# Designed miniproteins, single chains, continued (5), part 37

Each design is a single chain, and the fold is of that chain. pLDDT is the mean over its residues in the fold that is shown.

## One batch from the design tools (miniprotein)

Design m17255
Fold by ESMFold2-Fast:
Structure m17255 (fold): chain A 97 residues (1-97)
Amino acid sequence: SAKELILKAEVSIGLAYLSLALEMYELAKEHLLEAAEYGKKAAELLGKPAAVNKFEELKKKIEELDPEDKEKLIEIARELEELIRNLEKTPSGPLKK
């Protein structure tokens, strides 16, 4: 389910931040890749092609990233966290404004 994939992506982001705090940058990169993949699969199930494209872009950036670039790892982690958070925002009903 999309909800299960979102939860897995959130866990992977949490593990990435923990790895960054422990200065384990290779492990942080691996967890960011996992988060991007779970987020992409959730976005596909939810029918959100713009989000799918953003996860693909971030996944490619992570794959090409030097693990010694700590600033870029943190930047990408924050971008993934925001994108994953936005997947959970369902309309609270048919709000016609």
Scores: mean pLDDT 80

Design m17256
Fold by ESMFold2-Fast:
Structure m17256 (fold): chain A 69 residues (1-69)
Amino acid sequence: PALSPVEAAVLRVLEEAGERALSLSELAKATGYSQGTVSKAVRRLAARGLVETGVAEDGTTLVRRGANL
C-alpha cells in the first residue's frame, strides 16, 4: 500500500536525520504539518515497523527511523 503524503514526508525527514531521534514538534516543523497530523502518521508508521517511538526523560515523545528502513 502507498504511503500518505504526511507519512512519506515524515519518513523523508527521519532518513535525513539518520540515527537521530526527533520530537513530534520537530517533525511538524520540518514537514510543515500540525503535531496532531504528524502524531497520527507516526502511529501508522510505527504499526508498520517503519519508525520506532520512545519517550525522553522529560516525557517528550521521540521518533526515529525503524530497523526495516
Scores: mean pLDDT 80

Design m17257
Fold by ESMFold2-Fast:
Structure m17257 (fold): chain A 84 residues (1-84)
Amino acid sequence: DAAKEQQIIEEFAKLAGLPVAPDTTLEQLQKAAIERLLKQGMSEEEAKRKVRLYLDMAEAMVRMKQSVDKLAEQAALKEALRRA
């Protein structure tokens, strides 16, 4: 799902503090985040672990937003049925 992947890219970039271009891939952002953390004095293992945490958090945020959208759709349907 391209829309879901784009949302994950945007949330990951916010967590990592990286800019996003329209053609930026998740792989490019992960590589940039690792490079940035290594330059800050982190080990490669620590950098990879932190980038994985950012990715997991981004995925969780997207799932949460999708759940809120679903609840809004369900609330609208219930309101329509209540008035019918």
Scores: mean pLDDT 79

Design m17258
Fold by ESMFold2-Fast:
Structure m17258 (fold): chain A 92 residues (1-92)
Amino acid sequence: MRTVVNVTRLPASPDPRQNARRAAGIVLGVARRMQADGVSGTISVDVRLEDGVLTVTVTVTESGDDGRRNLDDVLNNSDGVRDNFLQQILAQ
């Protein structure tokens, strides 16, 4: 079982909705690349807003059936992904 961690750091926007959209864009980019490369894995995301920096940590763990379901859910529910990140950012 392989685990890959990708960390992206960006200047934070004063608009939390813009930060949520950027975080969702990063995650969807990873999901689309996984789909294009034929990789099945579970995507776990942590979004942190600290000291004017937006940090998006994407962890991909290779997983057969669960990974396929998770990837399909992420790709087909982009609005839900964005809204979840907005809630996560506002809770910090």
Scores: mean pLDDT 73

Design m17259
Fold by ESMFold2-Fast:
Structure m17259 (fold): chain A 83 residues (1-83)
Amino acid sequence: MEATEKVKKAAEEAIKTVLEGGKSVEVKTVKLESGAEVEVIAAKHDDGTISVAVKFVNEEAVSEEEKEAIKEAVGKLVLEANK
């Protein structure tokens, strides 16, 4: 749960930066208590849509359940950003 909240917060900040700033791409790296690193990449496209990619740098340190929870939380943020 703490891992998901950290990545969710990073994704929210990255989305806000590309929506409000002059940047088309913002990258945030999140280090989890498990030692895993998660890279969050938010991109604003020319049609005004936002996309977010989540990459697990140390995949072995992240469970499938954590990966799914993180992807679900970030996916909901992307849907809200594109409304």
Scores: mean pLDDT 77

Design m17260
Fold by ESMFold2-Fast:
Structure m17260 (fold): chain A 108 residues (1-108)
Amino acid sequence: ANTSTVGSATVGTAGSANKTAVAVATGTAAADATAVAYASVKVTGDGTATLTISLSTGATKTATTGADTLVMTVSSAAKAGQTVTATATVTVAGGAAVSVQVGLAFTA
């Protein structure tokens, strides 16, 4: 069976001034993945907040083995209790799609 690993959540410090928090999580794709596509960014917790979110990836998943690194930068006044998640979808050999997720949680 093809296996993926959910990326680790990183805890950032909440603040009222514009703060940048960088979360780096390694999502492990199946070794025989054929493509990586990014599906969504979702903000949960303290309702609607204006967040500047930058996503980048170290995923150059052209080889049959490796890991995908999903980097999320939040450059805004995040609130305590907010969680920002991003997902990447990896297409593995045989056509099965596997989701990898990273999260950034903010504390008081």
Scores: mean pLDDT 45

Design m17261
Fold by ESMFold2-Fast:
Structure m17261 (fold): chain A 81 residues (1-81)
Amino acid sequence: SADEAEELLLKAIEAAEAGDDEAFREAVEELKKVIEDPKVAELVAELLERYREAVKAGDRLEAEIYEGMALLVVAVYKVAS
């Protein structure tokens, strides 16, 4: 469901912030399974990967942008579903 997608998105964000690569990968993989639209699933996964890279690089602005974009995509998906 869209609510489950939002919860998994937040788990992926938390794992990225913690530097837990395995928890991040698991959350993204589960998220891709609950988002039934493959294009939306790919977009969210790509935005989360860029978020994780920005967090690792210490680029707070870039991280906030990708986090915001991922949250917005999931929010739009919830309304359109």
Scores: mean pLDDT 86

Design m17262
Fold by ESMFold2-Fast:
Formats: structure tokens, C-alpha cells, sequence
Structure m17262 (fold): chain A 106 residues (1-106)
């Protein structure tokens, strides 16, 4: 399901923050599949709901939201989402790396 794809993407974002850097590519693939199946509006809605959890869950969900915007070519929205993730977790490897990639596209 769409929710399962999103939850798996958050899991792999967590793994990447823990040092499993290859997990970030898996998370991107899962988010692309979620967008292809449900569309950006539904994916972003679900990620915003998940961003209301704990600070760790919120940061991962905001990182995934930024990645979803990036995949859709919405680079300004991606930058804002990654900055919000870093405000919650300044040491987030995944948010920092993805922020740099989104800024490069601008």
C-alpha cells in the first residue's frame, strides 16, 4: 500500500542516518514508487501527518517530504522541508546531503 511504501522509506532514511548510506537510494526508490502510485499530493499529506510524531519521526518524515518534492522537481519546497528536518535534528546526515543536492538544482 501507499502507506507501507512511505513507512519503509522512513525506515531506510533512519538506516542511512545510522551509517548505512546505501539505504538512501532505497528510500528514494520507495518514495518515487509512492508518488507514481498515489501522486505527490497524497504522499505529501501522509508525510505531513507523520511529521506530527516524535522529533525523530518528524525529522525523518520531513526529510522524506523534501525527497518527494525533489523527485517532483519542486526544489524550493524540497529545500524548505530539508531545512525544517535539520531544525529538528541538526545532525541528520540524510537531510544535510539532500539539502545540498536540492540547493544545487536552484
Amino acid sequence: SLRELIEQALYYIGLANGGYVGSLAVARGLLKQAIDEGGLDEVSRLLLELSKGSPETSAAALTALGMAYYLAGQYEEAVRAFQRALDLRPDSFTARVNLGQAQYEL
Scores: mean pLDDT 88

Design m17263
Fold by ESMFold2-Fast:
Structure m17263 (fold): chain A 74 residues (1-74)
Amino acid sequence: HMEERFAEANERARKILEEAKKQDEYIVKNTPDPEKVRKEIRELTVKAVAESLRLIGDAIDEEINEMKKKLEEM
């Protein structure tokens, strides 16, 4: 089930990044102030990237923990 866990985490990360891109486009279209646009896009992008990395990191940690458990039982 490691492949399923990684696939799920990667898919969730991809969707988060896609949603962030979609929101970036919405902000650009609906906000005339370029400084405000830059700030909102930066904050949204940083948050999306951090969350996507966290999901992948969690999947890696979970897999490592499962491998350690199996090794200890041997």
Scores: mean pLDDT 76

Design m17264
Fold by ESMFold2-Fast:
Structure m17264 (fold): chain A 62 residues (1-62)
Amino acid sequence: MEREKRVEEYTKKLEEAKKNNDQAAIDEILSEIHRDYLEDNKPDPETLERIRQAEKARREKL
């Protein structure tokens, strides 16, 4: 499924589940959205290392 259509479908399902007060459906949809978000925004190992070093340096300042 294309990313744009996938996001729109998740949004529609989530809104409908909220309107129906279906907490189980809401939780499942949110889990799928988070999974897709992580896949789309998975950082490179180099970027992760840079973030870790930056945070350590920040703590050393304070």
Scores: mean pLDDT 66

Design m17265
Fold by ESMFold2-Fast:
Structure m17265 (fold): chain A 85 residues (1-85)
Amino acid sequence: DLEELLKTDPEKAIALLLEIATNSKDEKEIKKAIELLYKYYVEKGEPRSGLTDLRVILHELKRKKASKELIDFVEEKIKELKELI
């Protein structure tokens, strides 16, 4: 359970969520990983770290020609994090 792992070992959980978001072939799984990363960084008051990670994810999704819906979703989360800085 990655949500529980974020509470007990956030460094390991973040690495696993990044791996899922960049390497998974299931867009639903990718979206859930992004939602967990976004929530974690907002709750911890670390929007700059969230921006760094979400930009890496966005770059990989564009390279892999992911759906417009998924790309738009990540861009919206990036915009929200920028507004917190």
Scores: mean pLDDT 88

Design m17266
Fold by ESMFold2-Fast:
Structure m17266 (fold): chain A 91 residues (1-91)
Amino acid sequence: MSLLEEARRELDRAAELINQADEAVKKGDYETAKKLVEEAKREIDRASRLFDEAYEKGEVTPEEYRELALRIVALRVQVVGIEWQIENKLP
């Protein structure tokens, strides 16, 4: 697979982990939510590195650049929100 395809797969995995973390928070399972959000952060960081490498190699169109940059920002914002809920023990 291309670096861009790998980056998209890592972002899809991160989104799934974030959804699972949100469900764990709603159940009051903050320990599980913390583990899932930390895993999501690692997947986002992996995707970001793959995206940067693809961009450096000229393998990313302006449209793809915009798409992945927005996805990475959106997922990082969701992670911060869940971390804040975990820290404050909010559902």
Scores: mean pLDDT 86

Design m17267
Fold by ESMFold2-Fast:
Structure m17267 (fold): chain A 68 residues (1-68)
Amino acid sequence: SSMLEKVIQEVIEKFEALYKENDLSPDEAEREVLRLVFEARRRYELSEEEFTKVAQAAGKKLKELLAE
């Protein structure tokens, strides 16, 4: 869904901004990803399937940033 893609993009952009601006440790980065994913679930009333897709996309971005 186009809306789901926009939600994923919003979560990723917010996380990248926080990671870049705050020099987050791996543990801090993981906590921020979880916070943003659950915030998106509440705000957009995501189904379980949609929530899983957002969480997977955010988790993938977290791994990519931590590997650099």
Scores: mean pLDDT 85

Design m17268
Fold by ESMFold2-Fast:
Structure m17268 (fold): chain A 58 residues (1-58)
Amino acid sequence: TPDEIDLLITQASDVCSDSGKTDIADTCSNVLKNAKSSGLSVDTARTLATETALSVSS
């Protein structure tokens, strides 16, 4: 749901940049934001954000 994705966006800094890399958190937040706009499920949004963070980190 949109509320669940909002929670993931809030947690993006913790989930995707636990190491303190703000650039990864920003990218992760944008992916979740786009997923919300596209009406994707929370599970899909989380997976895309995690995969994007891993890709950005090499």
Scores: mean pLDDT 69

Design m17269
Fold by ESMFold2-Fast:
Structure m17269 (fold): chain A 65 residues (1-65)
Amino acid sequence: EIEKIIESASEALAEAARLVAKGLENGDTEFGGVMEALVLAKVKGEDLEKTREIIGEVEKAYLEK
């Protein structure tokens, strides 16, 4: 399910979602750092609202397995 979410996103959003998914799978204590990186991507012109929506979907899918 996470893979489908990543594949359906734009290139930038897919990369962001991939980082979030990997962080969650590895028990990454730097999950907050991934979120900060995504906010920084918004400063470069990425859609922050869409990015946050994708993050939420990835996290929910990961918790559901």
Scores: mean pLDDT 57

Design m17270
Fold by ESMFold2-Fast:
Structure m17270 (fold): chain A 85 residues (1-85)
Amino acid sequence: TEKIREEAEKKVREAQKAIEEAKKLLRDNAEPSEIQKVISKAMELVAQGMYLANQAKDEKLREEAFKLAEETTRLLRELNERIRA
């Protein structure tokens, strides 16, 4: 259980870093394809973190991963608005 929790924490931290990278790329007006790749990576890391947090039955990690999922959804929406414009 503790080992699975540590793996969940690692995935959540990696997701946070990917989200920050996506935010930087959006600010720097990077190519949409590059931004989308980073957002997709963040979404995968969030999904893995959620799965591991559920397996560890860690409610705090589940809540944290859920908040990151909401943030990745918001970033993807912002990217799509820029592509549409």
Scores: mean pLDDT 86

Design m17271
Fold by ESMFold2-Fast:
Structure m17271 (fold): chain A 60 residues (1-60)
Amino acid sequence: SMDELAAEIAEKIERDPSFIDELIKKAEETGNMELYEALSDAIMKREGKGGAEKVEVKDP
C-alpha cells in the first residue's frame, strides 16, 4: 500500500533525483494527494537511512 509505494519512490529517487520534481508535477496535475504524501514519506525514509545529503540554496 502506501508504505510500498513510498519505498518504490525512494528507490527511484535514489537512482534519479529529478524524479522528485516529476512526481510533484504529476501530483499537482492529477490532484493526487496520496502521491504527494508517498513522496514526502520516501524523502523522509531516505534521510532516516543515513547517507542523505542536504544542500540549501536560497534564491534571493
Scores: mean pLDDT 67

Design m17272
Fold by ESMFold2-Fast:
Structure m17272 (fold): chain A 111 residues (1-111)
Amino acid sequence: MEEARRAVDEAVRRTIDAVRRLRDPRDATGLLLAVTDALTEVAKRTGLEELRLAAGYFSAAATAAALGDIDLAEEYIRLAGRYVQRAPPEVAREAAERVNEAVREAEERIA
């Protein structure tokens, strides 16, 4: 439980840091939509409602970022993380790894 919780907290932090580094709202939105897609895949495969809710909150964060509301985007990213932490530890860890991968790939594409 603690290792999975820590992995999710780290993924949340990396996502927030990435969004705050991006100067173009379109780039921040694109990154958050990539994270949304990654979590939607895990949610679809596992059938877990908490992961569907987490993906929904990342999608809401993308909308907030598109509108220039980075503080609201950050709040939604943190909420998404709390829902991921409700999943079984193995799934929460997988979801965190998929989020980290999506963030990394999005940053490489933007650079």
Scores: mean pLDDT 87

Design m17273
Fold by ESMFold2-Fast:
Structure m17273 (fold): chain A 76 residues (1-76)
Amino acid sequence: MAAELEAARARLEAWVAAGRLSEAEARALLLAEEARLRLAAGDVEGAVAAAREALRLAGYSEAQIAEGAAAVRAAA
């Protein structure tokens, strides 16, 4: 997980430096990747927390965030 997140961060930083992503977009994508890795590792509540933060940064409503959290828990 940590090594995978470091690799994802380095890639996203390179895309931000190239002007292809905003810093907020890169942060949301990194949190989405963290949520995916945590869910794969069986850390359901950590995955839900990371997914909620990613969705907020992406501009989703609290109702959509709650639905997303329920879906992540159901996928565990």
Scores: mean pLDDT 78

Design m17274
Fold by ESMFold2-Fast:
Structure m17274 (fold): chain A 73 residues (1-73)
Amino acid sequence: ARVTGAELDVTRSDPDRQTEDVVLTVRGEDGEAGLQAVLDRLRRHGFRVSDVEILSRTPTEVVARVRITRPAP
């Protein structure tokens, strides 16, 4: 998905699974803040973020591997 102010690329996601491993690429001067905002939004919507691994960090880009779990039905 693309977000204004920061470019967010989702490399792998399966909507039919409860738990998904996703690689996020957040671009922009505040890439780390952008990543944190995405994670906070997921948590507010009931998703569980169980693992966050920073794979790469530059002044304009953060790449992270995130494990997310959908809320229980």
Scores: mean pLDDT 67

Design m17275
Fold by ESMFold2-Fast:
Structure m17275 (fold): chain A 74 residues (1-74)
Amino acid sequence: MSAEERRLYLLAESSIGILRIQISVAKRYNLTPNTQLVDKNLAQIESIAAQIKDPQMRARIQAEIAEIKADLAA
């Protein structure tokens, strides 16, 4: 809701978008994703989410993280 919270939200969304593209490309070319690199990127996004004070925005980012983890397990 604040300008700073919106910046954090947009930063998290941008990072999620990039990670989703990387996973999609790896799957398309039948490559094994680097799980260590993916986990590191997810941890960074989780750190950003923890700084968001709005519980709804934070929950949304956390849900998107969970979706990415589920997609990697499939």
Scores: mean pLDDT 78

Design m17276
Fold by ESMFold2-Fast:
Structure m17276 (fold): chain A 100 residues (1-100)
Amino acid sequence: VVQRKEVVTETEIDGKKVTVKATLLNDPAAGKLTVELDIFVDGELVGHYTLTLDVKPGETRVVELDIHLPSENLSLRITITLTVNEDGSVTLEIEVEKID
């Protein structure tokens, strides 16, 4: 069993403030974890992505997303590390990098 969790990561890339908001949702009907990502650049929502993961207790899943934001002339690599511990608790880590 996992709980609802929200993680916000903020960084500066090319003089722009990039904020990634990750919301972890437990879907008991599907037996799956949903991670919703909202990407903000200088306070404006520029991207929304949804990931559905099948993760068991004691398992770690790493997901890497390459996101192109043409309106911002910016490409990002977002790395999500999700660990479901044996006790059902969830650890969520977000890393944001610029892609050349």
Scores: mean pLDDT 75

Design m17277
Fold by ESMFold2-Fast:
Structure m17277 (fold): chain A 55 residues (1-55)
Amino acid sequence: SEPSAEQVARQAAVNKATNKMAAGEITAEDLRKAGFPEALVEALLTAADELNSLL
């Protein structure tokens, strides 16, 4: 099944945020200050840590 345009855009945004966190361009504190929910911040931290482990 094809993902919706909204799902594709959301996934692209998540990937971009994960890459920026892995590169040290944004931090968990930046996301918290921007009003992101803690569950999303934790998920992005985990994804960035996994990406760094692969590099």
Scores: mean pLDDT 74

Design m17278
Fold by ESMFold2-Fast:
Structure m17278 (fold): chain A 61 residues (1-61)
Amino acid sequence: DLPDGWQLQPDGTYQVEGYSTTIDQATLEQIDRNASKADIYRHLTKDENPKVADITQKVLA
């Protein structure tokens, strides 16, 4: 079972719809299924340009 918007890639990583960043299984486990969409986006933007984080928060709000 995967959270909504997550897609399993052929290399065993996961991709969230709308983002180019892939997430490995260990990272997915850290996010947990009970995490909100906001928490997922915040995690994906941790290593991203700050502008991406700001846009993500605005879109999700």
Scores: mean pLDDT 54

Design m17279
Fold by ESMFold2-Fast:
Structure m17279 (fold): chain A 55 residues (1-55)
Amino acid sequence: MEELNREIIRIAKALLDRGIDVNQATLEEIRKAAEEVGASEEAADLLHQAVQRTR
């Protein structure tokens, strides 16, 4: 659980560093950021779900 939350935070930071608004990020952008920071596909999918709920 803790590792997954840390991965989600790293993905969000990577998106922001690219100038991408996290709440507008596409699944492709989130997965690219996850790849860059070494986060799991599960963390990327969870962040995408959270972003979709915010829209």
Scores: mean pLDDT 77

Design m17280
Fold by ESMFold2-Fast:
Structure m17280 (fold): chain A 105 residues (1-105)
Amino acid sequence: SKEKAKENALKLGKEAKEDGEAAKELGRRAVEEARRAPGSRRAISLAVAAALIGIGAIFSAEQALKLLKESGVKDPEAEKNAEEGKELGEEGIRLAMEALRIQDE
């Protein structure tokens, strides 16, 4: 039970971090594209991708943290990856919203 919880938390934390990093990069690219080419459909597509992947990162992170808490398992790597993934996912969403705001100017 605890071993399986640890394995699942490690997997979810890693997925959260990888998705969060991807969301932030897509969001950064969306902002850059929106500033270079106002009205760009590419900027909208990048922003939508950043938001969706960022939401996924937050979900995976919260599931990892919940699993650790409910199982009583202590795994600093899984916790750190989940926390970082959540922060990166939130930043990706923020950048996506910024890109869409620039589009409307």
Scores: mean pLDDT 90

Design m17281
Fold by ESMFold2-Fast:
Structure m17281 (fold): chain A 85 residues (1-85)
Amino acid sequence: MKIKKYKIAPNEVLVIKLDKPVTITGDELPEELREAILKYTPANEGDKLVVLKVKDNVYAVMSGDFDLSKVPESFEVLGVFTLKL
């Protein structure tokens, strides 16, 4: 797993490259993404997060108040998820 933090004004973006594919079902984050978010961001249980698929096993995670109209068309919006412990 490779994790990089980027500050894209005005928002902090966590970019996560996973070693294996993950399946996203419904409104729940895969455990691998959840653990990475909790370890590398100041996010808390109950926080809303926007998750984007950038390519293959590469994901971008942003605050749930991020303006989705500003997401490039080349990125897939996977959803807005509530962080659970």
Scores: mean pLDDT 68

Design m17282
Fold by ESMFold2-Fast:
Structure m17282 (fold): chain A 79 residues (1-79)
Amino acid sequence: SAREEELLAEFEATLAQLKALLDSQPRPSKELLEAARRGLENARGMLPALEKVYPEFAKRAEAMLDELEAWLEEKEKEL
């Protein structure tokens, strides 16, 4: 639906901004990385409820959260 496409675009933009913020730091703080990880877990917890209303959005959001998780794991290794 058009609403799911709008939500997906907003979600992608938000994740891109978060990644850019973390990448702009020469050495991201542990606090910032932990905050990002908590945000990721909170977002994952919302997916079952979202799937009931916006199943295509929830599926694509899950994939994007998986990509963000892998990216955070790589950033944590660089510390």
Scores: mean pLDDT 77

Design m17283
Fold by ESMFold2-Fast:
Structure m17283 (fold): chain A 84 residues (1-84)
Amino acid sequence: MKLTDPEGFEREVLSSLALMFASILESIASKTEDEELKKKLLELAERFRELAERARDPSTPLEEIKAEFERLLKEFKELDKKVK
């Protein structure tokens, strides 16, 4: 980890957050009886895991990672409305 590099640190934080959201989505999916909702939760979890891998790649622009993370968070909030 490049803790003295602000961009490298931000990439590690975004990667960790993305993995956390993926795990939460997978956990919710495992308890969901709605097969369509379960599929959407698992698809979003996969996208968060892919984003986590891309965030750790310094050749991927940080702004693209931030934009994609925001898109996935928006999708998560819409799915959360259907779980509750």
Scores: mean pLDDT 80

Design m17284
Fold by ESMFold2-Fast:
Structure m17284 (fold): chain A 61 residues (1-61)
Amino acid sequence: MEAERRRILETMRALTRRLGRRPSVAEVARELGISVATLSRRTREVLGATPRLVLDGLPVP
């Protein structure tokens, strides 16, 4: 697995745990220090889904 795929998933999971809720796409992009457009493109390239769909698939604490 590519490091970028792992970093996106780990960031989404860590932020979900820290907030106690599903983060918005904008909150994930801010945590990674990138734009929402960049996050959307990278997530589609490495995970085959939109960031929103990936987040919706994560368990909430």
Scores: mean pLDDT 80

Design m17285
Fold by ESMFold2-Fast:
Formats: sequence, C-alpha cells, structure tokens
Structure m17285 (fold): chain A 68 residues (1-68)
Amino acid sequence: SMMERLEEAARAIAEGIKEVALSAEPDAEVKVEYRVEGDKVVVTLTVNGITGVGEYTAEQALAVLEAL
C-alpha cells in the first residue's frame, strides 16, 4: 500500500540521515525521528542538542527509496 511504502521510505531516509551525521561527527550525540503525515514524510534530526526538521513529499520520499 502507499502508506506502507511511505513508512519504508521514511525509515530509509531517517537511517541515511543518521549515518551521514555520524560519518561527519562520529562522537556526536545524534537522534533521528520520523513520521508519515498524510502525503508527507517528516524527519527530525538532533545533533548535540541542535534540531533540524526536513519535510519530503510522497513523490520525493519514494524517489529516495527507489534510488537506494
């Protein structure tokens, strides 16, 4: 289903972002959270207490999943 694919995409994006963050700052305290909100994937990244939020359309999220 579309929702199942978006959940998979959200997880893949979150895992990729965490890996990139840890690759850049191996000793950093890194937290990643994700959620599917209708037709959007929202990923929250916190590195050493500094928080950033990324929003992806369903099309963008699925494109990332298909590129993996």
Scores: mean pLDDT 81

Design m17286
Fold by ESMFold2-Fast:
Structure m17286 (fold): chain A 93 residues (1-93)
Amino acid sequence: SEAERRAEIQELIAELQKTVSKLQEAKDKGDKEELRKQAEELLKIAERARELGALGLAAAALRYASEAYKFLGKEEESEELQKEADELEREWS
C-alpha cells in the first residue's frame, strides 16, 4: 500500500541519517574499517530506496557512499557512484 511504502521510506531516511552520522565519526577518527562498513550500508540503503521508487533518497545514499570511497582512496569506485547518483537525480527531476 502507499501508506506502507511511505513508512518504509521514512525508516530508510532515519537509517540514512544514522549511517551518515557514523560515517562522519569514522572520517574524523580515520577508521577505514568503519568507513567501509558504513559505505556498504549506504549501498544497501540506495538499493532499497530504488526498489521503493525513492530515487532522490537513493541518489543521496550513493553520494555519501562516493565520499566514503574517495576517503578510502578508491577513486574509480567513487566516480562510478557519483555518476550513478547524477543519473538518478536526472530521472527524479
Scores: mean pLDDT 88

Design m17287
Fold by ESMFold2-Fast:
Structure m17287 (fold): chain A 90 residues (1-90)
Amino acid sequence: SAREEWLAHRADTAPQADPAVVALIDLLVADEIDEEELSRKLREVVAAMLKKAEAAGVAEEEVQKILDELERELAELGEMSVEKIRELIR
């Protein structure tokens, strides 16, 4: 199942990913949120991270690294197609 596939990958992914993103994927796999809600909450996490970086006086180069890391996490979600995860849960 998609839940079993995610739980197998979670052990490798979770230590490298933002805990908030991991929690959102857990909710999606449990069928507690949909893809639109996941996308919306991910945008909120990104906005919060950027605000914290700006408030902390982080250099633009470091802010760019944070954005690159988030883009990588989103690309990993794209490869683990949310459609494929949902199809396997059915």
Scores: mean pLDDT 59

Design m17288
Fold by ESMFold2-Fast:
Structure m17288 (fold): chain A 91 residues (1-91)
Amino acid sequence: MIETIRVTKPEELPAAVERILASDADIILVIVPNKGMARQLAKMLVEKGAKILKEGEDYIILELPNGKRVVIVSEDADEETIEKAIEEAKK
């Protein structure tokens, strides 16, 4: 199961982190406005014990301590890039 979370402002990042950690989904897709916010969210998740598995131009894939996967993408990422990142997160 995939859960999608949209973040539009930096002020929403702490709430997004809590929602990610509380999610029952196997893969959590997070859409952010830009690469800077993607990196900031990834850093916040790493501080909560997540591990970065892969970083691409428009995506970051992390694994939470419970084994669940997080895919962070920029809203400017093309659909093909998003699909490829999700498939990579399934491995």
Scores: mean pLDDT 84

Design m17289
Fold by ESMFold2-Fast:
Structure m17289 (fold): chain A 74 residues (1-74)
Amino acid sequence: MMSPEAQKLLEILEEFAKKSKNPKAKLVLESVIQLIRKEQPTTEEQVQAAKDLAIEMLSEVDPELAKELEKALE
């Protein structure tokens, strides 16, 4: 079972994927969501690594949306 922090991260990523109109950004977010669901992160370090990965991958395809995601994850 995922930590509450991992579940919160998943909810934020799902919201961004739903709102995004950029197909590449959607694919990146959906890929990270699938990875989180598969790995079931439980530690603070695992959750932080997932956040960092999502921001890094998203910044390559949609830097403005990546900035919004980083702010949402504060």
Scores: mean pLDDT 83

